# Ledger of designs, part 84: designed miniproteins, single chains

Each design is a single chain, and the fold is of that chain. pLDDT is the mean over its residues in the fold that is shown.

## One batch from the design tools (miniprotein)

Design m2927
Fold by ESMFold2-Fast:
Structure m2927 (fold): chain A 66 residues (1-66)
Amino acid sequence: MRTIARLLGIAGRTLAFTLEGELVALPPGTIVEVLEELDENRVRVRVLSTGEEVIVSKSLLEILEE
């Protein structure tokens, strides 16, 4: 079963890192699939609309489905 989450924004944006370590901004409410927990604070997710993989803070995820 896949874990689906929504990105929460601060000041109208969610900050994420690409796999290459570049900073990108995603809209709050972006739906993602949780792929891997990297540590206690960071997770690798896939953006369902684009298929792109990014690293986000776990605190910015709202789990919707498991």
Scores: mean pLDDT 76

Design m2928
Fold by ESMFold2-Fast:
Structure m2928 (fold): chain A 71 residues (1-71)
Amino acid sequence: SKFEKMAKAEDYADQILQTLKDQSQSVADQLMNQKVNEMNISSDLLVQTSFTQDEEKGLVLSEMATLLAKK
């Protein structure tokens, strides 16, 4: 469902944010690319999800949407 896809995207964004804080931008970028490749979600839905989140998580979701759109 749309709700399940949004919840999964939020979980992935949290994992990416945690990696960014605990490790580095390079490792976070690798994780983001991996998660985007695993996702069955539209770029538009990721952008919509980003509008409902805090600024840090919203930025991560927007970056994921950009990467997904390039596929």
Scores: mean pLDDT 80

Design m2929
Fold by ESMFold2-Fast:
Structure m2929 (fold): chain A 67 residues (1-67)
Amino acid sequence: AEPASPPVPSLPAGQVLHDAAVRGELTEEEMAEVARKILEARDKYGLTPEQEKALTEELVAEIRARR
């Protein structure tokens, strides 16, 4: 059977997005936009977990600032 894997620090963007979604700070469309930008940057630049988390927080803050 596939073991249940614990949450891994290598996906910190997912945790930041989850926290924002739980708080109702992002719409489903805005979460998808942030996720796309993170995946694009990862593919293009090979982000570290630290950089991915920082970029996710930056994008979430930018969306909040647009309101």
Scores: mean pLDDT 68

Design m2930
Fold by ESMFold2-Fast:
Structure m2930 (fold): chain A 97 residues (1-97)
Amino acid sequence: SHMEYAEEILRKADEVVELFKKDPVKGLKAIDEIYKSKNGGLVLAVAIRLADEGFDLETLKKIADEMGLENAKEIVDLAEKIRQFFADVDAWVAERR
């Protein structure tokens, strides 16, 4: 079922976010492995959650770069693009109020 698959993806994304709150280094290692899984739905869900949670994405990219976690850096870059997209949509809605 697509619904059961979506629930599992969202749960895994939430687990990753909680890991980032406790230990950003472990969070970055976890998303590096998620990227290698080639599960695009999970990659997108994690990136959306990182965008929403207000993490310092620039600092996370620097840590990923220093640790050689190239794939984690790609997910954080995607999260920054998603955060900007949310801001652009909010501005678009505000202009039409």
Scores: mean pLDDT 85

Design m2931
Fold by ESMFold2-Fast:
Structure m2931 (fold): chain A 103 residues (1-103)
Amino acid sequence: MIDELLEKAREAIANNDYDSFIDYLSQLLRQLSQLLGIDLSDDQVRQIAYYMVSGASLEELSRIAPQLTPVLEQVAPLSSEPLTLEQVLDLVERLAQLALSQS
């Protein structure tokens, strides 16, 4: 399921389908949060996905969702630089690898 969602997210970016990308990203973040034991509401997951697509930095994401900070720090340095969509995919892939290694 995670791998299928990652492939669909990459396809959405390739097709400039940002609405589908946000939806797949939200589904990925929900599943990854459950696997990593992070308690995020549906509204928080969607908010994080929108911020990621809007070019938020990892530092900004850590401020809006502090419960993600320990996991984000394990996969990437908390940079103040805006994330590109490709960097968002890389981040989610690293989070998926971390989640699967802990399962």
Scores: mean pLDDT 81

Design m2932
Fold by ESMFold2-Fast:
Structure m2932 (fold): chain A 116 residues (1-116)
Amino acid sequence: MKPSPEEVVGAAGAYIAEALGAELDLTPEQRERMKAAIDYGLERLEELSGTEQATVLAGALIYARKENDKERIERVREAARKLGLPGIVELADMLLQGAPDEEIRRKLAELFGVAL
């Protein structure tokens, strides 16, 4: 099935929320659908607003980190650079450098205006 823009952004937002400390009761099947939705969104960033692009790219970075997928992190970094999203480029660099969870959480809170 083709996910809607709302489903794509929602899936990315869920990964960001978990990285910020939210406990989400998600099944493996729900996680597969969320990853598929994010992957679909990554191929169609031009159809999204700048805020939605930042959310999808950040969510993709978090899931790529969980899967130890460095090639995906590098791909997302290049997309963020082309779109002029320096905060997302910095997040990708932090992940490639092996920054600890606390630093990643702080960067996500800064990017999305969340109090920790």
Scores: mean pLDDT 83

Design m2933
Fold by ESMFold2-Fast:
Structure m2933 (fold): chain A 91 residues (1-91)
Amino acid sequence: SSFVEEVQAEYERLKENPLPPEELERLRRNATEYYGGRELSEDEVHAILAVYRTVQKKLEEVEKKRAAGEAVDEKQVEVLKKLLEELEKLL
């Protein structure tokens, strides 16, 4: 749904404005260690980073809505925070 579309858009932005090779290699190594030695491709690392950035943006949007007194789905916020914590282990 909309989440997948936002992740895809972030992934395309990363492909157009990629991280420096040294930073990509660092992220690839961290992710490879986390998955027990399975080597991740640059495309897989970009996909993980795209999910991370999308989750971060959604959490920032939720914080802005909360500050404005708008209704927030706290259950979705908890899921996004847990996903962010797991993705941070790969970065």
Scores: mean pLDDT 80

Design m2934
Fold by ESMFold2-Fast:
Structure m2934 (fold): chain A 97 residues (1-97)
Amino acid sequence: DKEKKEKILKLLEKLKEEYRKRNDTSSVKTIDEMIKEIENGLPIEKAEEIVEHAIRQLIYREYVEKYGTAPELTSKEEEEEQLKKLEEEVKKIKEEL
């Protein structure tokens, strides 16, 4: 609905600002394109998926920046646990809007 759309757009603006602080003009441009698609009538379910994907990418990037490498997942159990933690983090960020 309208309230959900407004929350999504506000979250994308926050993500855009985080990428600006990092001087990542390419990611800022990508977020701008996502905002335009949502404003042009992209279904809410797809808008949520885009936002969740963008947040996951930012978290993953922060991990790579901190440790200098992608997280090594040695088993499906560890992969599923990391994915669950990432989804919980995304959900928490969305709630903190």
Scores: mean pLDDT 69

Design m2935
Fold by ESMFold2-Fast:
Structure m2935 (fold): chain A 85 residues (1-85)
Amino acid sequence: MREEALKLAKEAAEYIEKRDFDGAVEKLEEMARLLEPVDPEAAEELLRIAETIKSLKPYVDKLSDEELKEMAENVLKRAEFLIDQ
């Protein structure tokens, strides 16, 4: 489960770097579903992250590659922290 959740977090980060916010949201929502039975608070936090990414979708073409990389790194760090709670 932990390795599976981490894989989903890495895939979400990769989708952000590729400007595919729909793909990133899907992976974060899948990770939240995986964690819900064991850590519902972590699942809710992941859904909040997904909602934030979804809200930024209209602006994806205005974000630089560096901003996307920073966003991807922050999402991955937060997801890794939530797995360890």
Scores: mean pLDDT 85

Design m2936
Fold by ESMFold2-Fast:
Structure m2936 (fold): chain A 64 residues (1-64)
Amino acid sequence: SSSTVEEVLREVLEYVKELEKQGLSKDDILGFANQRLAELGRERGLSREELQRVTNEVVDWIDK
């Protein structure tokens, strides 16, 4: 569970970093990140609470 949460967070953050390198706006990055989070969370079987936690960390990282 914890290991899966960390893997999903890492994969989404790598995706976000790649989008930033391509020059996307924060709003566009948030949109794509949310789509990726929903896909991976469903695929990897994250609970609602785990998905919310990962989402909050991703949003915080983007807003730095």
Scores: mean pLDDT 84

Design m2937
Fold by ESMFold2-Fast:
Structure m2937 (fold): chain A 74 residues (1-74)
Amino acid sequence: MTEEQLKKAIELFRKAIENPDKEALVEALTILGFEKEKAEKFVSKLTPEQIRQLARSLLNMLEYKLKKIEEKKK
């Protein structure tokens, strides 16, 4: 996963926390390596609150990973 893909996923997860958009969550999961069709079916079953909880958890993990990548470059 590239730094650009990681930043895009972070932005999509932030969007999903503010407004639990299933399409944004599917796009973010696809960037993380999930198959699009499977991600779409999985996300379709989630409530708005579950979308926010999942997005927040993954956002925290990805922000930590991005920080480590940026520290390695600087």
Scores: mean pLDDT 80

Design m2938
Fold by ESMFold2-Fast:
Structure m2938 (fold): chain A 79 residues (1-79)
Amino acid sequence: SAIEEEARKTLEETKAFYDELVEKGASERTLNHAFLAYTGGALAETLARVGYSDEDVKEMTDNAKKMLEQAKALEAEEK
């Protein structure tokens, strides 16, 4: 479904951002915020895969996206 695809995409985007920050040697604070987003993305994808409702999957996906935007804002402030 579109909701399951968005959850997978969100996991991929949050993981890619975290991996990029690790490679760049970002601060522990920025890495911790990016890791929270990645954890949220992983949870959303897991909920989709194990058959949770579209509502629950969407809520976790939206939360992970919000955490990703917060992590990106923090990274931008430290440049």
Scores: mean pLDDT 87

Design m2939
Fold by ESMFold2-Fast:
Structure m2939 (fold): chain A 91 residues (1-91)
Amino acid sequence: SAAAQAQFEAGYEEGRRMVAEGVPPAEQEARLREMNATDPAKAQGFLRGVLEARAAEAGVEVRDLRFERDADGHVAAVVTDASPVAPPPAA
């Protein structure tokens, strides 16, 4: 619906902004959970915005991002699978 699309766009812009402002991943996750409880369309936009902004900052595609989860299912870290543009540093 038009209303769902508008909420998706609002979430998308907020997600991109939070990444650009350097908001910690834990706060981004808390905001996503808040949105998901009140407006799932906005939550989906927010997640997409965060993923695209993080991919852009890392120099990778969204598909190359992985979310590592803890035992409770919460996001513990954001990692890259592999990227020819911005590979993770050698151990």
Scores: mean pLDDT 70

Design m2940
Fold by ESMFold2-Fast:
Structure m2940 (fold): chain A 61 residues (1-61)
Amino acid sequence: SSEQQKIDQIVGLYRQALRLAEQGDYDGASALLGEVVGLMKTLSPEAQAQVGKQIDALNAE
């Protein structure tokens, strides 16, 4: 379904935001997080839960 592509896009943007934050680019990281929030709003609750699990896994590293 098209939701899997959206999930992959959101997780990719979040991963990029984490890399920018590690480099001290907090403005760039914040901009990407804003994009993530906007895209999350377009997902089903099930897809939002799936993104949440992947984001939690990234934050645990």
Scores: mean pLDDT 84

Design m2941
Fold by ESMFold2-Fast:
Structure m2941 (fold): chain A 96 residues (1-96)
Amino acid sequence: SRREEVERAAELAREALRLMYRLELKKIELKKEEPDNEKILEKLREEYGEELERARRLQAEAARLQEALEEDKEAVRELEEEARRLEEELEKKKKE
């Protein structure tokens, strides 16, 4: 049903958001020991290649369901608020 599609869209978007946040935290940790951005990206691909591919797939699926997600204004608001909080946490971690 359309309701199930909307619920699935919200779940996929949330999972993608949280997985990307975890990957960015790992990138920040790698930067503490390695100043070379290219080497950091290589280490991420080697150690977290499956997680990166999963994040890409989740983002693509969420994008395909974007229209359905937009029908749930509360879910959109909650996702935007979570994204803002996670971005603030990432900026704080980068300054450490």
Scores: mean pLDDT 80

Design m2942
Fold by ESMFold2-Fast:
Structure m2942 (fold): chain A 61 residues (1-61)
Amino acid sequence: MDVARRVAELIRAGDAEGAARLIAEEGMTPEQVAEAVNEAQDAVTDEHALAIERGLREVAE
């Protein structure tokens, strides 16, 4: 829960790189990332969404 909120805060701040790094470091599931993105929905751009998708892909490997 706390990690997802922190990711949402990074997305809102425009720190897509920090958000992706935190997702990879914590080994967040796609479901947890989706919850964070939903909370930051108003601030998520296509570019931020792509950065999050890359982070998930790195965790899957």
Scores: mean pLDDT 69

Design m2943
Fold by ESMFold2-Fast:
Structure m2943 (fold): chain A 76 residues (1-76)
Amino acid sequence: DEVIKIVVETAEKLEELGDDITASLLYMTAGIAKLIEDEKEAAQFAIKILELLLPKASPESQPLIEEAIAKLKELL
């Protein structure tokens, strides 16, 4: 489950930065993505949520979200 792995690992890194709100939103995104049976559809959903969060994230969190989006796009 590569989509869940990417999203959860990104959430854990955001927690390490002290961005608990964005991390919590990513854990919720991973929970919803687990309900999507098609991996590409799950990846597209996760990308959409991350792209919505990116402009609202701190400058320190933005590179981690951008890296996660890039990794998820490799699954498409």
Scores: mean pLDDT 85

Design m2944
Fold by ESMFold2-Fast:
Structure m2944 (fold): chain A 56 residues (1-56)
Amino acid sequence: MATVVLKMTIDVDGKLEEVESVFEGPKEVALKTAETRAAFYKAGYGAVSVEIEVLD
């Protein structure tokens, strides 16, 4: 099992907000989930930075 941490910085009307999500499970599943979430925020929220970290 792996822990995958998704960190994103979103610029909303000149305000910077950090969004963090943690996914636990089989490494492949956790990574796919984090990647899908990141893609959603990149497309919809004007995310200015995205970082995916695998913690074991």
Scores: mean pLDDT 77

Design m2945
Fold by ESMFold2-Fast:
Structure m2945 (fold): chain A 74 residues (1-74)
Amino acid sequence: MSRVELVFSDGTRVVIETDEEGRTTMRRSDAPAPESSEGNAAALMTGWILRAVADHAVERGQEVVSVTVLEDGL
């Protein structure tokens, strides 16, 4: 399993998690429902990270304050 947490300068938090079956879920602190996709975990993780950065840093002018990578089961 892997988890990436992004925190933006407006206080928005985005959490992207991949389970052992390769299902990747993105959850935003400002959104009511998580988004999920199945497929290649690395590609989905990368895509969700880029989408979060595009939405908050590029379109809203917010800065990425922190990036935390958490891995369970090494």
Scores: mean pLDDT 70

Design m2946
Fold by ESMFold2-Fast:
Structure m2946 (fold): chain A 94 residues (1-94)
Amino acid sequence: GEYLKQVMDPELAEAISEAAARSRELLTPLKEDYAAQPGVRNDQVALDLDMWISAAGQGDVSTLEMIAEQMREYGAEDAAEAVERATKIVKSAL
C-alpha cells in the first residue's frame, strides 16, 4: 500500500505491490464465481476473498493467513488452496 512506500525500501514495497496485484488477478475470477452462486456460505467465501485482496495490498500477512484458515473451515477447498498459493506469493516478496 501507499503507507509501505513511505516507510519501507521502495523496491521492496513495489515488489509486495506487484505480488499483491498478481494474487488479485488469480483470486478475482474465483471471488466472482462464488459471488454469482446462491447461498450464505458462497457469499461469505466471496466476501473473505475480497478482504484477502484488500489485506494483501496493505502487506497484512496475519490477515492473509487468517483468511486462508477460514476458507478451510468453510470447506471451500478450492478457495483455500488458491488463497494459500496467493499468500505464499506475497510472503515470498518479503
Scores: mean pLDDT 77

Design m2947
Fold by ESMFold2-Fast:
Structure m2947 (fold): chain A 76 residues (1-76)
Amino acid sequence: GSMAELTRLKENARKAAEHYEKLADQAEKQGNTVAAQYYRDAAEWYRKAAESTNLDEALAYEIKGAVSVALARRAL
């Protein structure tokens, strides 16, 4: 049910946060400070999703994370 969905989303969000933090570090090493900032924003939103206590809140943060990822990729 909804709780199983929340648990899976939170697990995926934790992994996404770690992944995008690494991409932020890589972008910064390449001198792409704009992409680095958007990847850091994505990591922060995914951390908030991972800490959420309800599905609607978690999904809202996941959407914000996905938007930040799209903006980072556009800056590459």
Scores: mean pLDDT 89

Design m2948
Fold by ESMFold2-Fast:
Structure m2948 (fold): chain A 84 residues (1-84)
Amino acid sequence: MIEEVEKKLKEAEEKVKEAEKLTSKEVGDRLRAALEMARKYYEEAKKSGGDPYLAGMALGYMDMLIESAEAYIEEAKKKEEEKK
């Protein structure tokens, strides 16, 4: 379980980093704040020895963050960041 949370955290970090490059500073700051919250969920799950409830909450939060970041990335790509 904890290995799945760690994998999702890395995926979330990569998606947030990509989204930050393609979106406004305001959106990037918001995604970064959400990523810090995801890290806190991971730390609590890890401290618990991989408690399934805490790990499940962390995974759910990270999945939502990944989906949100992917939506921003997709929207930015469709608009073409240098569209004249």
Scores: mean pLDDT 78

Design m2949
Fold by ESMFold2-Fast:
Structure m2949 (fold): chain A 78 residues (1-78)
Amino acid sequence: DEVEKLMKQWADYSSQYVTALKAGDHETSDQHGDKADQYQQQFQKLIDEISKTDPDKAKKLEKQGQDLVSKAVQDALS
């Protein structure tokens, strides 16, 4: 599932971005942040396409992605 892959990549890079930023590794954090933004944009584009046919499914997937990223970032901040 492409949506699930993008969701996981967005969460993983967001977590790595925060971890690197917390460690003071600005070069690595910038690289991971750029990747997180790229995967977020690809995820949103797929959600927008799904919403044309199944808006309820799109809303559920969007929330799932947001929750996954929020949890990953929160775990990295701990």
Scores: mean pLDDT 87

Design m2950
Fold by ESMFold2-Fast:
Structure m2950 (fold): chain A 82 residues (1-82)
Amino acid sequence: SAAEKQEEEEKRILERFKEALEALLEAAKKSKSLEERKLLLQGLEHSKPLIDKILASLKSKEIQEEIRKAYEETLEELKKLV
């Protein structure tokens, strides 16, 4: 059904988003520069309005919550690196 296809697409968005956040965090952890880590943190913080727009476009409340949690957890981990 159309609803099943939409749920599948939203799960793919979540999966890609989590992969992108993990890659960002790994890059920050491997960085030897405090300024590079600060820029990555600032970039992720500045992306919040775009993430909020993505969340508003999703139909699954569970996927919205998982994206929000992934974003906030990644911010907290990045803050520990600066």
Scores: mean pLDDT 88

Design m2951
Fold by ESMFold2-Fast:
Structure m2951 (fold): chain A 71 residues (1-71)
Amino acid sequence: SDAILARLRDLAERIDEALKKETDPERREQLKELGERVDDLGVRVATGAISDAEAEAELDRLERELDELLE
């Protein structure tokens, strides 16, 4: 889905921007791990290995985890 790919891109951009501003090593590691999970989800979406509903559920979790890290 184009909408899912757009959400993945937007989430990756948010993580990259957070990494540019983050100085705490533990938070940087958490952001990098989150970015890797976004990349993995993107591959699964691109190859059709995951349904749109499953991808949206995982995106909702990743977005929530990013929001918690940025608190």
Scores: mean pLDDT 86

Design m2952
Fold by ESMFold2-Fast:
Structure m2952 (fold): chain A 74 residues (1-74)
Amino acid sequence: MEVAEKGREVLRETAEAWGLEILDEEVEVDEEKKEATVTATARGNGVLVRLTVKVKDIDGKPVVVDGSAELLAP
């Protein structure tokens, strides 16, 4: 699914850019809204972080509409 694949790609690229290793990855798809939310726990540089990327299908194209990072632990 294009929106989920785009979300996973962006999340992995972000983790790599921040020097983080992805520990797990979850994808939630909302078919009615044509959206996917990709969430992962990542660790690196002495921290544990939850990364989230939200992608929406706009005119058949996956577009990143939101992203967040939450510090879980040092």
Scores: mean pLDDT 82

Design m2953
Fold by ESMFold2-Fast:
Structure m2953 (fold): chain A 89 residues (1-89)
Amino acid sequence: SEADKLRAELAELEKQVQAEFDAMAEDSKVYSEDIKRAIEAGIEAAELAIKTKAKTIEEVEHALEFAKKNKEERLVKTAEELLKKLKEE
């Protein structure tokens, strides 16, 4: 299903984000960990919205705004695509 495809894409994105933050983190681990946790929370909220068919547009919008604030372009695009699909249904 399309929901299964989106879950797989989110799982891969989460792995990529994890690897990038782990690589960046030598000099400022605390700051990197805070950003990473917030991004992970956003991904989890998006997955929950898809999994439960819940109309959690607000949670996805919050995740999108947080991703924009932290200049995470990949996560911004993923959240925008999820938000568009949620609003279409």
Scores: mean pLDDT 67

Design m2954
Fold by ESMFold2-Fast:
Structure m2954 (fold): chain A 70 residues (1-70)
Amino acid sequence: MEEISRKTREAVLNKAPKEVIDELIEKDIEIGMELIKRGVDNTIKLMNGEEIEEALEEVKKIIEEIKEKL
């Protein structure tokens, strides 16, 4: 997520109109919030010692899903 958001911001800061930049930032924030919610759930599972490997696999899935959306 962070790397994709960085590349998006760099691209729009150089070439896009302000209104387009604003919409792209909002979209990136929404995707980021979704990632955070899933990350928090996995962190709770890890702290409780529950299925560490499955929690790590879920993080990988979140990252791939974000890449496909952007």
Scores: mean pLDDT 65

Design m2955
Fold by ESMFold2-Fast:
Structure m2955 (fold): chain A 76 residues (1-76)
Amino acid sequence: MDAALAAIEEQLAAQKAELEKRGMSEAEKERIAILEEVIEALRNEDYERLAKLLGVSVATVKRMRRNLEAELRAAL
């Protein structure tokens, strides 16, 4: 997981840099901030914070962790 999260973080950082070159809108800044919060919660295994951010139960986050990683990659 840590290696996969590092790859997702690198991809997000690269996309953020490209958006900054173009001039980020407030909506783009908000989207990036939310994605950074989700990635940080995943890295820290803070399932309670992830559940609050996603509006689901902690048990759902734990069961869907692999799908959540795939969704993050798709969102980048």
Scores: mean pLDDT 73

Design m2956
Fold by ESMFold2-Fast:
Structure m2956 (fold): chain A 63 residues (1-63)
Amino acid sequence: SSEVLAIAKEAAKIAKELLKKELSEEQRKLLDQGERLIVRGVITGDVALAREGLALYKKALAL
């Protein structure tokens, strides 16, 4: 639970940075897919699923 919450907080920080500027179509797609995985991970307590979502957020940030 605490690990999933830490992942969600990091993802929220990345989303905040991404939303400061106009997003590309690829960034929007990664953010949408990542959000779905993080939300499911938080609801189910699935750390691996939440980490997959965070990885998509990090990929969007790197673009």
Scores: mean pLDDT 86

Design m2957
Fold by ESMFold2-Fast:
Structure m2957 (fold): chain A 104 residues (1-104)
Amino acid sequence: NLSEETGERARRETISLLDLGGFNDEAAREEIAERVGEVARRATEAGLSEEEIERARLETFAEALGMPSIGGGIFSAIQRAAIEKGVNNSPVALQGVERSMQNR
């Protein structure tokens, strides 16, 4: 069931994002994740594109956090996690980038 699979994936990804952002209230985390997952499921059932589904998911996530736009602490936490993952996967490449930035 594609709609259910898409909703469940969105729910899991939302939990991961909240966890990475240091949002450790498990009950509130699950409520937000359920809401985001349900929106992704319904958007998939409506035949929206993958990009439209992702946009609806992110807009619902921002609304659930009481934010007028998606940004600030949550996106900073995601960027930080991506950098840390990049360092673990390619430390030599990261050093090269840092060196090139210093030589500009």
Scores: mean pLDDT 62

Design m2958
Fold by ESMFold2-Fast:
Structure m2958 (fold): chain A 103 residues (1-103)
Amino acid sequence: MEPAVLQVLIDGSVTPEEVKEIIDILVKYGATEITVTTSDGKTLRIPVSELTDEDIDKIAELVTSSKKALINARFPTLEQAEKAAEEIQKRFPDKAKTKVIPL
C-alpha cells in the first residue's frame, strides 16, 4: 500500500480542545509523524512514537495563537490518511480543510 501525507489547514478559529481532537484523530488512524507550521513561520515536528501530552498542549498553543496553521501528518498507507481526512472534515467542516497527498 502507498504511503501518504495528510495536510490539515486550520484557519485559526479553533479552540485548544479542537486542536487536540484533530491530533487524536491523526494518531488514531496511524500517523507516524506530525509537523505543524504556523503563518508566522514557527515549525514543530514530532514523531508520533515520541508524542507526549506536553507536546500536544504545545501544538494546540501554536495553532490557536496563529491566524493560520498547517498540520502535515505522515501515514504508512493512503487508506489511513483518507480515513483521518474524512473524520476531520466531518467534525470540523468550517474550521479545517484536508488534502491527501500520495507519496
Scores: mean pLDDT 84

Design m2959
Fold by ESMFold2-Fast:
Structure m2959 (fold): chain A 64 residues (1-64)
Amino acid sequence: IEELREKLAEASLNFDVEAFEEQLEKLREYRIKWAKENGIGTEEDVKRSIEAAVESLRAVVAAR
């Protein structure tokens, strides 16, 4: 997960929306599994947070 987090930060800094979304999808699968196994948060909460993050980066890219 640390490797995915590092790649996410790199994609975000480079405004690479596709790479950012790809890394978030990998983290989403991991976070959903973690939440399910440990009863921490819901799958819906994880999905919403990822959608918000991707849209935020898209908005920044569009504003440039």
Scores: mean pLDDT 69

Design m2960
Fold by ESMFold2-Fast:
Structure m2960 (fold): chain A 80 residues (1-80)
Amino acid sequence: MEPIRVAPEDVEAVRAAVLAAARELGLSEEAAQTAVDMMTRGATEREILSGLLAEGASLEDAVRLAAVAVKTVRELQARR
């Protein structure tokens, strides 16, 4: 799986968007922050999922949040 690339200038925009999406989906904001931090370190979607599960997130929340995080980064990249 390909690493997720987040430019340093996009980190706060990605964080805000992922947190907003997590709130809309009823997901944990703490899990959202963990997903963003992993993406800024170049993690893959699978690695984000594994990291969220290791931090105690439910499988449903981990899957949904990893998908939202990846989608947000791809949407920001598509606009550039």
Scores: mean pLDDT 74

Design m2961
Fold by ESMFold2-Fast:
Structure m2961 (fold): chain A 67 residues (1-67)
Amino acid sequence: MSYEEIERLAREIAAAFGLAGARVERVGDKAVITLLGPSGAVVAVATVDLAASEQEIREAIGRALGL
């Protein structure tokens, strides 16, 4: 996936879980996804490859959230 698609997907997943949002940073060939709780505090961090599938990104975020 592109960086923009990962960023969009992370925000969609965050909204689905009632989180305030997600921050995504590109680091080389990877995307670091920071998930923000309702207060804006960091609740989880997941790292995925930019070549990761949508399913791999969903699984990484779910695992980071303890799901």
Scores: mean pLDDT 81

